# Designed miniproteins, single chains, continued (5): the designs that were tried, part 23

Each design is a single chain, and the fold is of that chain. pLDDT is the mean over its residues in the fold that is shown.

## One batch from the design tools (miniprotein)

Design m16770
Fold by ESMFold2-Fast:
Structure m16770 (fold): chain A 76 residues (1-76)
Amino acid sequence: GSLLERLRARSDEVRVVETPFGPLYLFFRDGRLVGALQPANPELSDRLGVLALLLEAEGLSPDEVVARVQEEAAKL
């Protein structure tokens, strides 16, 4: 299967962040980040995925992580 299918199978929740390159998918399981994917831009997937992981490490909830990543995506 695709990377998207594999990440979806590892998650119980998927959140979408809008970017100029299309949707960024943030994958969570039990409130913990398991992956991030923007299918058209691997570099953006890595950059925003790392941001999401750092925000989670600071104790942010999934909703707070999504909101902060969306703010960063809006600056692109």
Scores: mean pLDDT 83

Design m16771
Fold by ESMFold2-Fast:
Structure m16771 (fold): chain A 88 residues (1-88)
Amino acid sequence: NRYEELLKRLEERLEEAKAAGDERLAALAEELIALVKEAKKETDIAKLIGLILDAIGDLIDYEMAGDKEGAEIARIGLEALREILKSK
């Protein structure tokens, strides 16, 4: 349930970015939606942990850049990856 809710939030952020003509944020949301859907199929826990570590690094980069919108989208993706790991 929480996974589906977070995926829906990413899809809503994608539609918002498209409506605003923000190609960068739309690409970020689209990339994270694809990543999260692939991660849901992944059975290797070590690979899932690696994706979470990479997502944390990306979130830090957005926060350090002052990119509040990018950081928020990255955080939703990270939360979705954590929910996937918890379901294994």
Scores: mean pLDDT 85

Design m16772
Fold by ESMFold2-Fast:
Structure m16772 (fold): chain A 80 residues (1-80)
Amino acid sequence: ELVEVSEEDRERAAEIARKMAAKAVVAGLKEKALEALREERELAKASEDEGEREATLAAIEAAEEALEDEELAEKIAKEL
């Protein structure tokens, strides 16, 4: 049961990650969220499943971008 991660699944994962990151910034949990993303990134890099690794890294990247841009994070959070 190795299901190929679709482009749609990668896009949804990135969108969800970005929204979660935005909520974390608004809640004052930015530092904790960054620490969690760093741990997930290390785990993703260790994965031998190329599709899963690619999708997870894309989601982490989207979340990190949202966390670094406080104004963008606030804007995204308002749309949740």
Scores: mean pLDDT 68

Design m16773
Fold by ESMFold2-Fast:
Structure m16773 (fold): chain A 90 residues (1-90)
Amino acid sequence: SKEEEEKKIEEMIKKLVEIWKLTEEQKKELIELLEEVRKAKTEEELEELYKKYYEKLPRFAEQLYVQALTALELRKIGDEIDEELKKKKE
């Protein structure tokens, strides 16, 4: 549900704020970055976000880029498995 998704995002933001001791300004930038990362569908989109946010949040941009790239790769693997399973049932 949308409520569960928002809660997970809020918990993630709280953890990152605690770990890196972020200011309120940095927290706002992190929220914006996380929203953009969530909308990204391709590796190219993630690269553009990394370049854009690296100037504002260099430490966080690198960590989030790596995490987002990993999540995108895992989604691609899942899609490939689903396609293979569909082909075997035909």
Scores: mean pLDDT 68

Design m16774
Fold by ESMFold2-Fast:
Structure m16774 (fold): chain A 106 residues (1-106)
Amino acid sequence: AGPESVKLAQKMAELLSKVPGIEVEVKGNTITIKSYGDEEQQKILEELAKKLSELPGVKVEVKGSLITITLADDFAEKHPEEAKKALKLVEEAVKEIEKIIEKKYG
């Protein structure tokens, strides 16, 4: 994978790792998310996965509580505006989950 696409995957994984109740792994340009069962949190992650899958060069697989996001090897290099959009979508999803947690447990 290109260095910018690997860096993007690492930044996305770092943001997602701030969400309680999920486990995030990153390998190169592939991010794996495992959710431990908050239904509202799961729905936000599934909506994020759907939005990311609409970007050129992004492949998303959903298998129950497991979400795998794979960026094309040159995704950030060839699609810098889509790369910015992907990062913003992750930031917005994390913020939405944080607001729900604050409302339920704050």
Scores: mean pLDDT 80

Design m16775
Fold by ESMFold2-Fast:
Structure m16775 (fold): chain A 92 residues (1-92)
Amino acid sequence: MEERKEAIDRIREITDRGVAELDSLYEEAKDLPVAEKVKAIRDILRENGDAAIEYAEKNGLSAEEVRRMADALRAASDTAINQAKKLIEEAK
């Protein structure tokens, strides 16, 4: 029981951390032509993270299945942050 809750909490932590990083990148880029793209990347990550949590809770996924979702979301978050950083670097 706790293992599944911990796995769901991990998805939430990954999402919140990634979104916070992207929000910081958006503030740095707000005067750059790529600001709208950074915001879109942030919004997509938030939607995907929230959807993953809802899906896991509603469908009674196992702790192992939720951990796989958390690992996939971690990879997606890292990719999103790197894409945003690259867009900002190229716009400078």
Scores: mean pLDDT 86

Design m16776
Fold by ESMFold2-Fast:
Structure m16776 (fold): chain A 61 residues (1-61)
Amino acid sequence: PTFSVEERDGKFYAVTTVGNLRFLSSFDTEEQAQQAVEQRKQQAEGRGREYLELMEEEAAK
């Protein structure tokens, strides 16, 4: 997935794109939208890494 911030009509949106689907969350400030994007990006990266580490640990037992 890709993450971005968009400004529309004085509102800021945290945008998550997965294939052909776009998910938008509205925020009052650009900083809030950027923080939401960063959190989602970290969760996506952390979840993938944790899943691989858990599989490697179970395979090593």
Scores: mean pLDDT 70

Design m16777
Fold by ESMFold2-Fast:
Structure m16777 (fold): chain A 112 residues (1-112)
Amino acid sequence: MERELAPEELPAELQEAIRKKALEATRALFAELGLTDAEIKGIRFVSIRELTDTVTPDGRRLDRAILALVEITAEVDGKRYRVDVLVLVELSEEGEIVSVRVLGSSLFTIPA
C-alpha cells in the first residue's frame, strides 16, 4: 500500500533525518569522484511516499516506511550538479525512526 505525502505532512524529525542522509550520500558521491568543496545550493523533496506492508529490494518486509526522493543542487569548481537521492526510512509502530538507508543516487550535470 502506498500514499503520496507533501513535505509538510512529515514530522520535522523525519524531514531532518532524510535531508541529513541525502546530504551524506551526496558528499560521499562527490568525494568518490574527486570533487571536493561542493557548495550546496538547494535541497528539495521531489516525492514522498508512505509505504505499508511492503518489501524492500533486499527482501526485507516492512510494516511501515517512508520512501523519499530528494533533489540536491550543488556547485563544484564553477560547474552545477544535481544529485537525486532515494531514501528509505523504516518506522516503528509508534512512528519512531528504526533505520534510514540510501537505496540509490544519480548524478546529473546542469547545463550552463
Scores: mean pLDDT 79

Design m16778
Fold by ESMFold2-Fast:
Parts: C-alpha cells; sequence; structure tokens
Structure m16778 (fold): chain A 96 residues (1-96)
C-alpha cells in the first residue's frame, strides 16, 4: 500500500493498544510494556513486511507522543531511553 495507507493502519493498531500501553508506562510495568510493543511490532511486520522500517518509524513517533502526554518532564528522557532499547531489541529479533 501507499505510505498514507501504512500510516493510517499503524495509527489504528496503536489506538487499539494505547490505553493499555499508557497504563503500563504509568505503573512501570516492564513486562506489560515489552508484551504490548512486541505485539505491535509483530502485527506491523506481518501486515507490512516491505514497509516495516517506515511503519516502525510511525510507531516510534506515536510512542513519543504518549510519553510526552503521560510522563512527567523530569522522567521523559529515562523513559524514552528504556523504550528505545526495548524497541531496538524487538526490531532486531523480528528482522533476524
Amino acid sequence: GSREEVKEAVEKLFEEKKEELVEAIKEDDKDAIEKILKELHKEIHEKFPEQFNYASAILWQLILEVVNETVAPEKREETLTYLNKVDEKIETELLS
């Protein structure tokens, strides 16, 4: 599909998991965060194997928005650093 179709599909997938992810981030539930992000990446990879890098970039932008809305300013850098490490690990496992 077009980049616009990929973006809309990723946004819809993220919206379905957004509330669960927000709660996991608030509770610092690392197991829940990893599970949610793994499910999102797996579904994106299955739906958009040819555009996975683009779709993953859209997903990361949506994660950044959630952190900016949900996490106190003084904790955002630490939270984003953790989430980025989880994201990179999952992407590496899916592309292997």
Scores: mean pLDDT 83

Design m16779
Fold by ESMFold2-Fast:
Structure m16779 (fold): chain A 85 residues (1-85)
Amino acid sequence: MKEEKEKIVEEAIKTVREIGDRYSAQARALGRPDVAAQIDALVEQTIAELEKLKDEEDVNRVKSRAASLVTATAIDAIGLLLEAE
């Protein structure tokens, strides 16, 4: 049970970092290091929230919350890129 929760959280953190690296690199390529910094900050905050899920007792809640956090982070990162003029 604990091992399953840790694996879910670790995979979610990996996915969030991959999303962050991709979109912050795109922001820098667009000449928007300010937007890249915002994406990097969003990723760091999401990772902190994902780490808290290790304390959750219900593995199904960990799965659901991890999926929601990953999805929200992707949407927010894309939104930041689209607002970059």
Scores: mean pLDDT 84

Design m16780
Fold by ESMFold2-Fast:
Structure m16780 (fold): chain A 74 residues (1-74)
Amino acid sequence: NAEEEYKKGEEALARGDYRSAMEHYWKAIELDPSNLKYIENFLRAAHELLEQRGSLSEEERERLQEVEKRRDEL
């Protein structure tokens, strides 16, 4: 469920695995799209991944744009 995906994201974030964190938070958002906690933690993981790697994949960038738009609509 959404909360279990969120927990997996938190575990990944705790170990500095920002890509895995971003993927799990994305799954949580897909299951509960208006949950601000999931949205905020996804954005945090995405920005940390950008800082760590200097770039995001095309899919990661598209998801980031979708989540930013969703945040603005809430």
Scores: mean pLDDT 85

Design m16781
Fold by ESMFold2-Fast:
Structure m16781 (fold): chain A 116 residues (1-116)
Amino acid sequence: MENVEALRELARLLGYSDEEAEQIAEAFRKTGTSPEAFAETVAALIMEHYARLKAEGKPEDEIVEELKKILDFVAKYGIETLRAVEAALESHRDDPVARKLIEYVRKKIEELEKKK
């Protein structure tokens, strides 16, 4: 139940409408709401936003800074969610934007591991 609300909050942060956020939440609910499904859903939403920013023709540095803010928000969901995002970004490693975001995600994972 908690993961469904977290997903609605993330969808709204990414610029989805309340109706779209509910559709995303319902699709996630049908997966059985496991921590693994949550991490994969978060990674997919971030990659969709990455694709949208690139389609808008935003400069590389602006895309990086916008996605860093989103990664700061999702870091509160824990290391496994950040690892899913890292894995999704690795498939786009040929893109300099994806490489900078991979480095940022790895730094956030290290910071969270040190605070334990």
Scores: mean pLDDT 81

Design m16782
Fold by ESMFold2-Fast:
Structure m16782 (fold): chain A 65 residues (1-65)
Amino acid sequence: MEKELKEAYEKAGEVMRKLIENAKKIEPSRAEEIMDLVRKALQSQDPKVAIEKAKEAEEKMKELE
């Protein structure tokens, strides 16, 4: 349980870092959408929900590559 939650938070944090580093290259509305998913992942205490939101944020970030 704790390991899964930690992995979800690490993934969400990585997506957030990439968002900040690429802020000038990403459309503001898309950045806000991804950041909302990151916030939902970090605020969740359910490992399943946290990892699901973190993966969704990661996938949307990859679409901007």
Scores: mean pLDDT 79

Design m16783
Fold by ESMFold2-Fast:
Structure m16783 (fold): chain A 88 residues (1-88)
Amino acid sequence: MPLPKDIADPLVAKYAEAMRKMLEALINKDIEKAVEYAEKAIELAREIAEKLGLDPELVEEGEENVRKSIEYIKENPEEIKKLIDESL
């Protein structure tokens, strides 16, 4: 299906791939790779938000909340592995 002219299809595809690789890393309990792909997904989400003309304040607030989650994962890898074990 053709995307709206203001949505960059290559950016959306890259975002989806980064999210997929993040989930694969989490399933494999590779917290370092999961964090790497999560940070890449944030960068791509920023570019998509800018293409869509979203409010910069809402974009910044969203990024800050996700970055806090990534920091928690970095500081608590054993807790995250436990959650994965309990979910799978």
Scores: mean pLDDT 74

Design m16784
Fold by ESMFold2-Fast:
Structure m16784 (fold): chain A 86 residues (1-86)
Amino acid sequence: GDVEKAKELLEEADRHAQIAGDLLRRGDYDGAIKHLRRARDLALQSSRLLKEAGKKTGDKDVDKLAKDAEEASKRVSALAAELEAR
């Protein structure tokens, strides 16, 4: 995997999470859910790319980034699920 591309995906995921926060403050729950789902998918894709890069290089910093990306995906997924339940 390409570590630089994975970092770009995480940055895009963060932008979508920020947009979701703005939409929540305005009461746009449907818009917020869509952006959180996009952030989840981007963070998950990043985690997969980083896991593959870590396997090829044995780089512990890359392994840590993969875990951080997976954790980010889980957090935005949980928030989307909470909003869908309301």
Scores: mean pLDDT 85

Design m16785
Fold by ESMFold2-Fast:
Formats: C-alpha cells, sequence, structure tokens
Structure m16785 (fold): chain A 85 residues (1-85)
C-alpha cells in the first residue's frame, strides 16, 4: 500500500524531470519522503540561473491516486488524478 504510493510518486517525479529536460530546463529530484498513504517529492528547476522548487504530493483519496504539485516560491497549486499502475 505505502510502497505503491512511493513507486508512483517516484515515477511521476521522474516523468516531470524528463519532460522539463526535454523542454531545455535543468531539473533534479531533491528529496523523497514516505508517509502511510502519502509520498512527497521535492523537485528543483534551474531557469536562467534562477532556482524554482516544486513539491509533488501523491496520496490515495476515495480509492483514487491524487497528485498535487505546489510551486513553493509562488504557492500555486495544481491537482491531477494519476493512473493506477
Amino acid sequence: MGEEVLEIAKRFAEQIVQSLKKAGYRAEILSVEQYENKAVVDIRLLIDGRTVTFRLEVEIKDGKMIGTITNLDTGDVAETVLPSV
């Protein structure tokens, strides 16, 4: 159960990092934290010498896997439903 959330969070974070690298940005995973039904991954972006940090949270709500992306510099939040593996 918690293992599945962690695997999905890591995969989603890697997909985000790969997409950003393909778009010409430098991106890396800073940290990964696991909770009972939630995983948190911090991602760093380097854009024109400026660093921007995003927080990805993956959790199970009402039998669905929910991904939340927060821009830690602006406070902007985006939510999406992740596919079951």
Scores: mean pLDDT 76

Design m16786
Fold by ESMFold2-Fast:
Structure m16786 (fold): chain A 88 residues (1-88)
Amino acid sequence: SVEELAREAERQVERELKELEELANDPSLSEEVREKLREKIREVREAIEEAKKLDEKEKLRKLIEALASMTLTRMYVYMEKKIEEKEK
């Protein structure tokens, strides 16, 4: 059901938020990268609150879009970290 999918999407959003919060506290990352992570976390939390006002299908769409945005942000950070590790 759409409700079950939305509930699963909410669980995945919560999991991704925890990973972004851990990255935002990683002292090996630059302050600039950590601030960008904190801004993304704020945007996603705002999107979750806005999603509560939507019907179940639009809520699901918004949660999936938030998941995609967080996943891309996390991949970008890991890629940057890997490049810096190669440069010492």
Scores: mean pLDDT 82

Design m16787
Fold by ESMFold2-Fast:
Structure m16787 (fold): chain A 87 residues (1-87)
Amino acid sequence: MSQEEIEEKVAKLEKMLAEAKALLADEEAFAALPEPVQEHLREGVEILERGLERVKNAPNLEEQAKALEETIEELQRLIAEGAKRYE
């Protein structure tokens, strides 16, 4: 993964984090969500914050790419669990 690709994906994840935090800050909208969805949204924010910090602290492009890919995979897994099964 190139530096340009990493920067593009990081910007996309930062936008997702900002949108998720905005929803969490909207007390009325957040309270209207089912409890399992509230928990998944909180977990998603934690995954994004932790993942973006790992990318920021990575010593080289290869480690940045790995941290970014792992973060995206963890988010995809969380979304699949919350949206499709166990509900």
Scores: mean pLDDT 77

Design m16788
Fold by ESMFold2-Fast:
Structure m16788 (fold): chain A 103 residues (1-103)
Amino acid sequence: VEERFEKVKEEVKRFIEETDDERVKEFLERLLELAESIKDEEKKAAVIDAIEAGLAAYRTARRLGLSEERQLEVMARVVLAQLELEGDEESAAEVRKIYEEIR
């Protein structure tokens, strides 16, 4: 899990450098803080999987020419859907709160 987290952290940092949307940067930074705060390896893996899925969705939304607001929405919805599928209701609630504060 730790090796996967370091890899995702590097990928997110590159994404933050490439995007001009401050809301996307803040959302990604807060997702990394959430993952870093989790001590349970299974829950941490769920958040890492959700971040990876969210980044893939963000790339797709950006390639399709969606607005910055819709790019953030698509990313957040995919992150939430992944966490809900993995049964991590606590992390899903925290991500939902983060998105509502940033949007």
Scores: mean pLDDT 81

Design m16789
Fold by ESMFold2-Fast:
Structure m16789 (fold): chain A 74 residues (1-74)
Amino acid sequence: MMSPAEKIALRHYLEFAAVVSSLSPEEAEARIEELVRETRREIKRVQPDMPEEEIEKLVELFRRALLAMLEAER
């Protein structure tokens, strides 16, 4: 079963996947930064008991996944 934090990350990942092929490289990079900030913010809101180190680890994995998706579209 996925944690609430993992579900948030997956939702934002799928949102990026839906649009990445239609974005310029500059727009895609800006969108990744926005999604990383929104994911961190939403996790803190929905799962306030989650340690900050765990949040940052999940957010780092999320950022890497989005960057890998962007590289595949180039």
Scores: mean pLDDT 83

Design m16790
Fold by ESMFold2-Fast:
Structure m16790 (fold): chain A 93 residues (1-93)
Amino acid sequence: ADEKLQKAADEIAKIVKEGKEAGVLTPEMFRAVLEMMREVGRLYAAGDPRAVEEAEKAVKVVKEAMKLAKEGKIDEALRLLQEMARELRERLA
């Protein structure tokens, strides 16, 4: 369980690093990724059995957002990240 969550975190870190190196990662996008990872961690701490699946989904969302950012769709990339973070937060409310 922890190993799958760690692998998802490592993949997100790699995508974020690649985005920084490509010059497309904004501070706002980075903050949204951190918020998303924080909410995944909160789901795991709360014992939600979907926490690992949500972490794996987060990898896909971050990858798609980085693709959009590389295409110049920065606002769309940011919205995608913020929506995922919001959905995760609402699960704990």
Scores: mean pLDDT 82

Design m16791
Fold by ESMFold2-Fast:
Structure m16791 (fold): chain A 100 residues (1-100)
Amino acid sequence: METAEKIIKELKEESEKLGVSMLEVIKQRLAEQSEKYQEWVEENEENLTDEDVAEIASEAYSIPKELLLEALRTEEGKKKLKEIVEKIRKEIEEEEKKRK
């Protein structure tokens, strides 16, 4: 099963690749995965708060809402995301080293 850490890593990588915020990546992926989320985004785009998007993304990706909200809104949350990404990167490097 996918962990919250893996999903956050993928969101950050796509955010950096596209040059947009992680919030925009989440909105785009939700719109692509569900007609219901696409309709909701189109009808409520001006009224969309970061908290509303984080709540829906939390349900869709099974990531704790508090973790997503902190990551999107606070410098401390962004620092925690960086630590998670670095931890995942080290796990990949350790797995590659075991092959030699």
Scores: mean pLDDT 59

Design m16792
Fold by ESMFold2-Fast:
Structure m16792 (fold): chain A 59 residues (1-59)
Amino acid sequence: GASDVPESAKELAEQLLALSDAISLEKSGKKLTLSVSGFVPKEKVPEIVALFEEINKRV
């Protein structure tokens, strides 16, 4: 969830999680894992990727 990211990335994590209930974030060491447990609209995929890459650069 958003609590698994540093404070500097929390806003981006909240934006990412708001795009779909199927999306989860988990922190393992210094890397974040993005998990998809359901359907995500194709139109949202580029925004999800962009947000995840930005978050991962800040962890």
Scores: mean pLDDT 73

Design m16793
Fold by ESMFold2-Fast:
Structure m16793 (fold): chain A 88 residues (1-88)
Amino acid sequence: SFVEALTALLVARAREEYPDAPPAERAELEAAARATARALAEQGTVELQRRLLEEFARAAGLPASTREALLAAFDAAVAAAPPRPIPA
């Protein structure tokens, strides 16, 4: 699904960028990625999805560098994914 694919991509990118992240921070990154992927699937537009990704990462208390990594992962996911319906 879109949610699972995006979550996996966001988590993989976060692990790639922050391989030494402590378990608690890693768990927060994974939780934020899952929440973001679900919200993005429900909200529909790419522009709104990107905004929600940034807002959720900020709300989760993630540092600016981690938020930048999540946005980069989202941009990569959008670029790699063919146009497809987002289940609402």
Scores: mean pLDDT 68

Design m16794
Fold by ESMFold2-Fast:
Structure m16794 (fold): chain A 78 residues (1-78)
Amino acid sequence: AAALEAARAKAKAVEEKLLAEAGKVTGPDNLPIEENPWAKELLALGKKPTLENLLALIKEKGEAVFAASVAAIKAAAA
């Protein structure tokens, strides 16, 4: 029981950590592209490393963690 709640809590915790890191490096002018994995990933996706794009990427990664956890639960039930 509560496996989906645990999966969502894990995704939320990941989002919070990523948001904290984004908040530290999304100052007004410069993201260090080579050292900031979020800026690098956004550029690889053809997007500017803006706070808005970083928040969208963080949410997408959280959803991916949740989806992977749900898939693992489903696979274990098979």
Scores: mean pLDDT 68

Design m16795
Fold by ESMFold2-Fast:
Structure m16795 (fold): chain A 72 residues (1-72)
Amino acid sequence: AAAEARAHYLAGLELLGQGRVREAAEHFLKALELDPAHAAARQLLEEIVRGMEKRGDPRAAELRARLEELTA
């Protein structure tokens, strides 16, 4: 439901504010699973994955694959 997608998006924003980037990414993924048209969650998740890739974070590949499946 849209309300549940928005709740996950808002939780992700709060976690980003706390520097908890991985947990924020999981909430944005859940928001996209519930509402694939949620442009804000998709854009923020793309930015997070891009940032992780630039830092050489090995977990970036898993998040990239999950994002690609949700946006295909």
Scores: mean pLDDT 81

Design m16796
Fold by ESMFold2-Fast:
Structure m16796 (fold): chain A 86 residues (1-86)
Amino acid sequence: MTVELIRKVAERVLEAARTGDPFELDVAMALLEIAKAIADIAGVTPEEYREMAKVLREAAQRAPSPEVAAHLRDIAEDFEKKAEEL
């Protein structure tokens, strides 16, 4: 469930970045932070954290802007750290 949520939100971030609408991008980025918080609260497994990080790393490679790519990579790195600590 949580991995699918992260995947859907990552796709929304990519679509918002492609539109060039700063409001849509801000909303998509806020949803990404909410999805991250949900994953942290849900008590997901280390394997799920690694899969979520992989999804965000792949999304970052497809990102149309370096700023969006950097933000997706930062969240992926946070998930990777959490997977190693559990």
Scores: mean pLDDT 82

Design m16797
Fold by ESMFold2-Fast:
Structure m16797 (fold): chain A 89 residues (1-89)
Amino acid sequence: DRDRLRELAIRLAKTAETPEQAAELVRLLRELHELGMSVEELQEILDYLEKMGLSEEEQIKVLGQLRDALRQGREEFERFVEELRKKAE
């Protein structure tokens, strides 16, 4: 759903400290969605990052790593998501 993805992007942009960080976060969300992540999966990942108390810079790094894992394959992606879930506990 484009509207839900747009709302998520707006929310992240409002919480970012700089326009450059906001743009990078929005770009990464779009790339992840284009690579096959649902809006529900994106929201789940963002909830994990929030629970871990990550800075915007750290969130950008993690989302970049997630993008790279998803480009390698669904199995690599699933392993990365499981590690994020464990760290958020």
Scores: mean pLDDT 80

Design m16798
Fold by ESMFold2-Fast:
Structure m16798 (fold): chain A 75 residues (1-75)
Amino acid sequence: EAPKLDEEDVKRLLELKVIVTATTEEDLEEVKKRLEEIEKEKGYRVILLVVDKETSLEEIAEKIREELEKIEAEK
């Protein structure tokens, strides 16, 4: 019942060199700055999701799939 990323989604993220990070609004600036450094240094693509305690795992998984699809389309 609790939805999460499938094995196929995880493999796809690794193949595309994508880092997925979920953060709250409070941590957004700090996390965003760290991710910009990683993206610049290692050339990885970053998917940054803003979440709160009410955000379901299903919503997170859905947003990750949408962003993954966009990255694949750009490739």
Scores: mean pLDDT 67

Design m16799
Fold by ESMFold2-Fast:
Structure m16799 (fold): chain A 98 residues (1-98)
Amino acid sequence: SFSQTLTEYDLSYDKENDQRVATTTFTAPEAGTYQVTQGIFHLADRVVILDPNGNVVYDGENPPETFTFTATEAGTYTIKLYTKVDLPLGVDLTITLI
């Protein structure tokens, strides 16, 4: 089975909107259903996942600790975590092909 833990984020903070965004990328080796598990101490307020072409494949407000998305193709997916807590999030994202 395929599994990857993401630990590195590009962090941005918009002081005007008080919005924190952590952006990372995930390379899907193949099309399929991927399970994403968040850290329990720093759950995101919103998660957006973009496919290699920039199309939204997941957009969840207050997503559960574990959720799934469908990758229709292999390639690099962009994951954006929106949070009100200070960055870094101090948590890993674990992504598993199921």
Scores: mean pLDDT 77

Design m16800
Fold by ESMFold2-Fast:
Structure m16800 (fold): chain A 77 residues (1-77)
Amino acid sequence: SELEKLRKEFEEFSRELSKRLHELAQKGDLDGIVELLREAVKKLEELIEKFEELGDEKTVEELRQAKEVLKGHIEKL
């Protein structure tokens, strides 16, 4: 139940992030993209902590990798 709720939260977050990134990219709003990615990194850190508490080590590792990818994108913008 808790794990299913957390997975839904992650799915909703991923969908919203993709949508907003696409909208900002269409507008050429680079500052908006950087700010959104910084917020996404923070949200991923919160999700990592919650999945770690539930013992889903595989999802934790996948989210840590996703966080590093987003941080890399911020550094290149």
Scores: mean pLDDT 86

Design m16801
Fold by ESMFold2-Fast:
Structure m16801 (fold): chain A 110 residues (1-110)
Amino acid sequence: SVSEKRAEEVRNFFEELVNGLREILSTLPPDDPLAQELRSFIDELVSKFDSGEITSLEAFSELLLKIKEVLSTLPDDDPMRVSILELLKELAEKYKGTVIGVLLEDLVNS
């Protein structure tokens, strides 16, 4: 029951993060190359997860690594950076007291 609950928590988190990122990306200019790259990355990752090629933990890990890469390339005042960091802070508070919450707090503070 504990392992099933953790797997469901990771899946739910991954879906919420994907939905939040897609909402942010929909507000950005359609010709933004970084927004297009991130959208394509998310679409491929979701496809692999839905097909069973990767686990929810692998999908989550790959997405966090890509977000960290994207955030490292953007200026502090960039609208995409600001929106992504706000989403991560909201999710970190929602998942507070879990391993996911700790990983998100570390990412936001790095």
Scores: mean pLDDT 82

Design m16802
Fold by ESMFold2-Fast:
Structure m16802 (fold): chain A 101 residues (1-101)
Amino acid sequence: GPAPGEVLRAAYSESEDRIEATVVVRVPGGDETLVVRGILTKNADGSWTVEVEAWLVRGLRAERLELPEIAERMKSIPPDATPEEVLQALVEAAREAARRL
């Protein structure tokens, strides 16, 4: 079977003050994937406003999950973080969340 916490997709897009990242991780022990979308907007003071959306996907069915621990982890990202560093943090947070499902 697939490796526990395997990252199936990781991608980001950036604009002047906004990073949108999407991570898809296989849930250990099941035929399910966790899809996490993070939206980070840079404030005037250099801090990040973070929005996180998550879905558990089983075949053709997607169920929204509340994973506040991901949003809290993403709020700790440094003001000077690159989009690649933001994506890496989201990948790590999504893998940890998937292990708890």
Scores: mean pLDDT 82

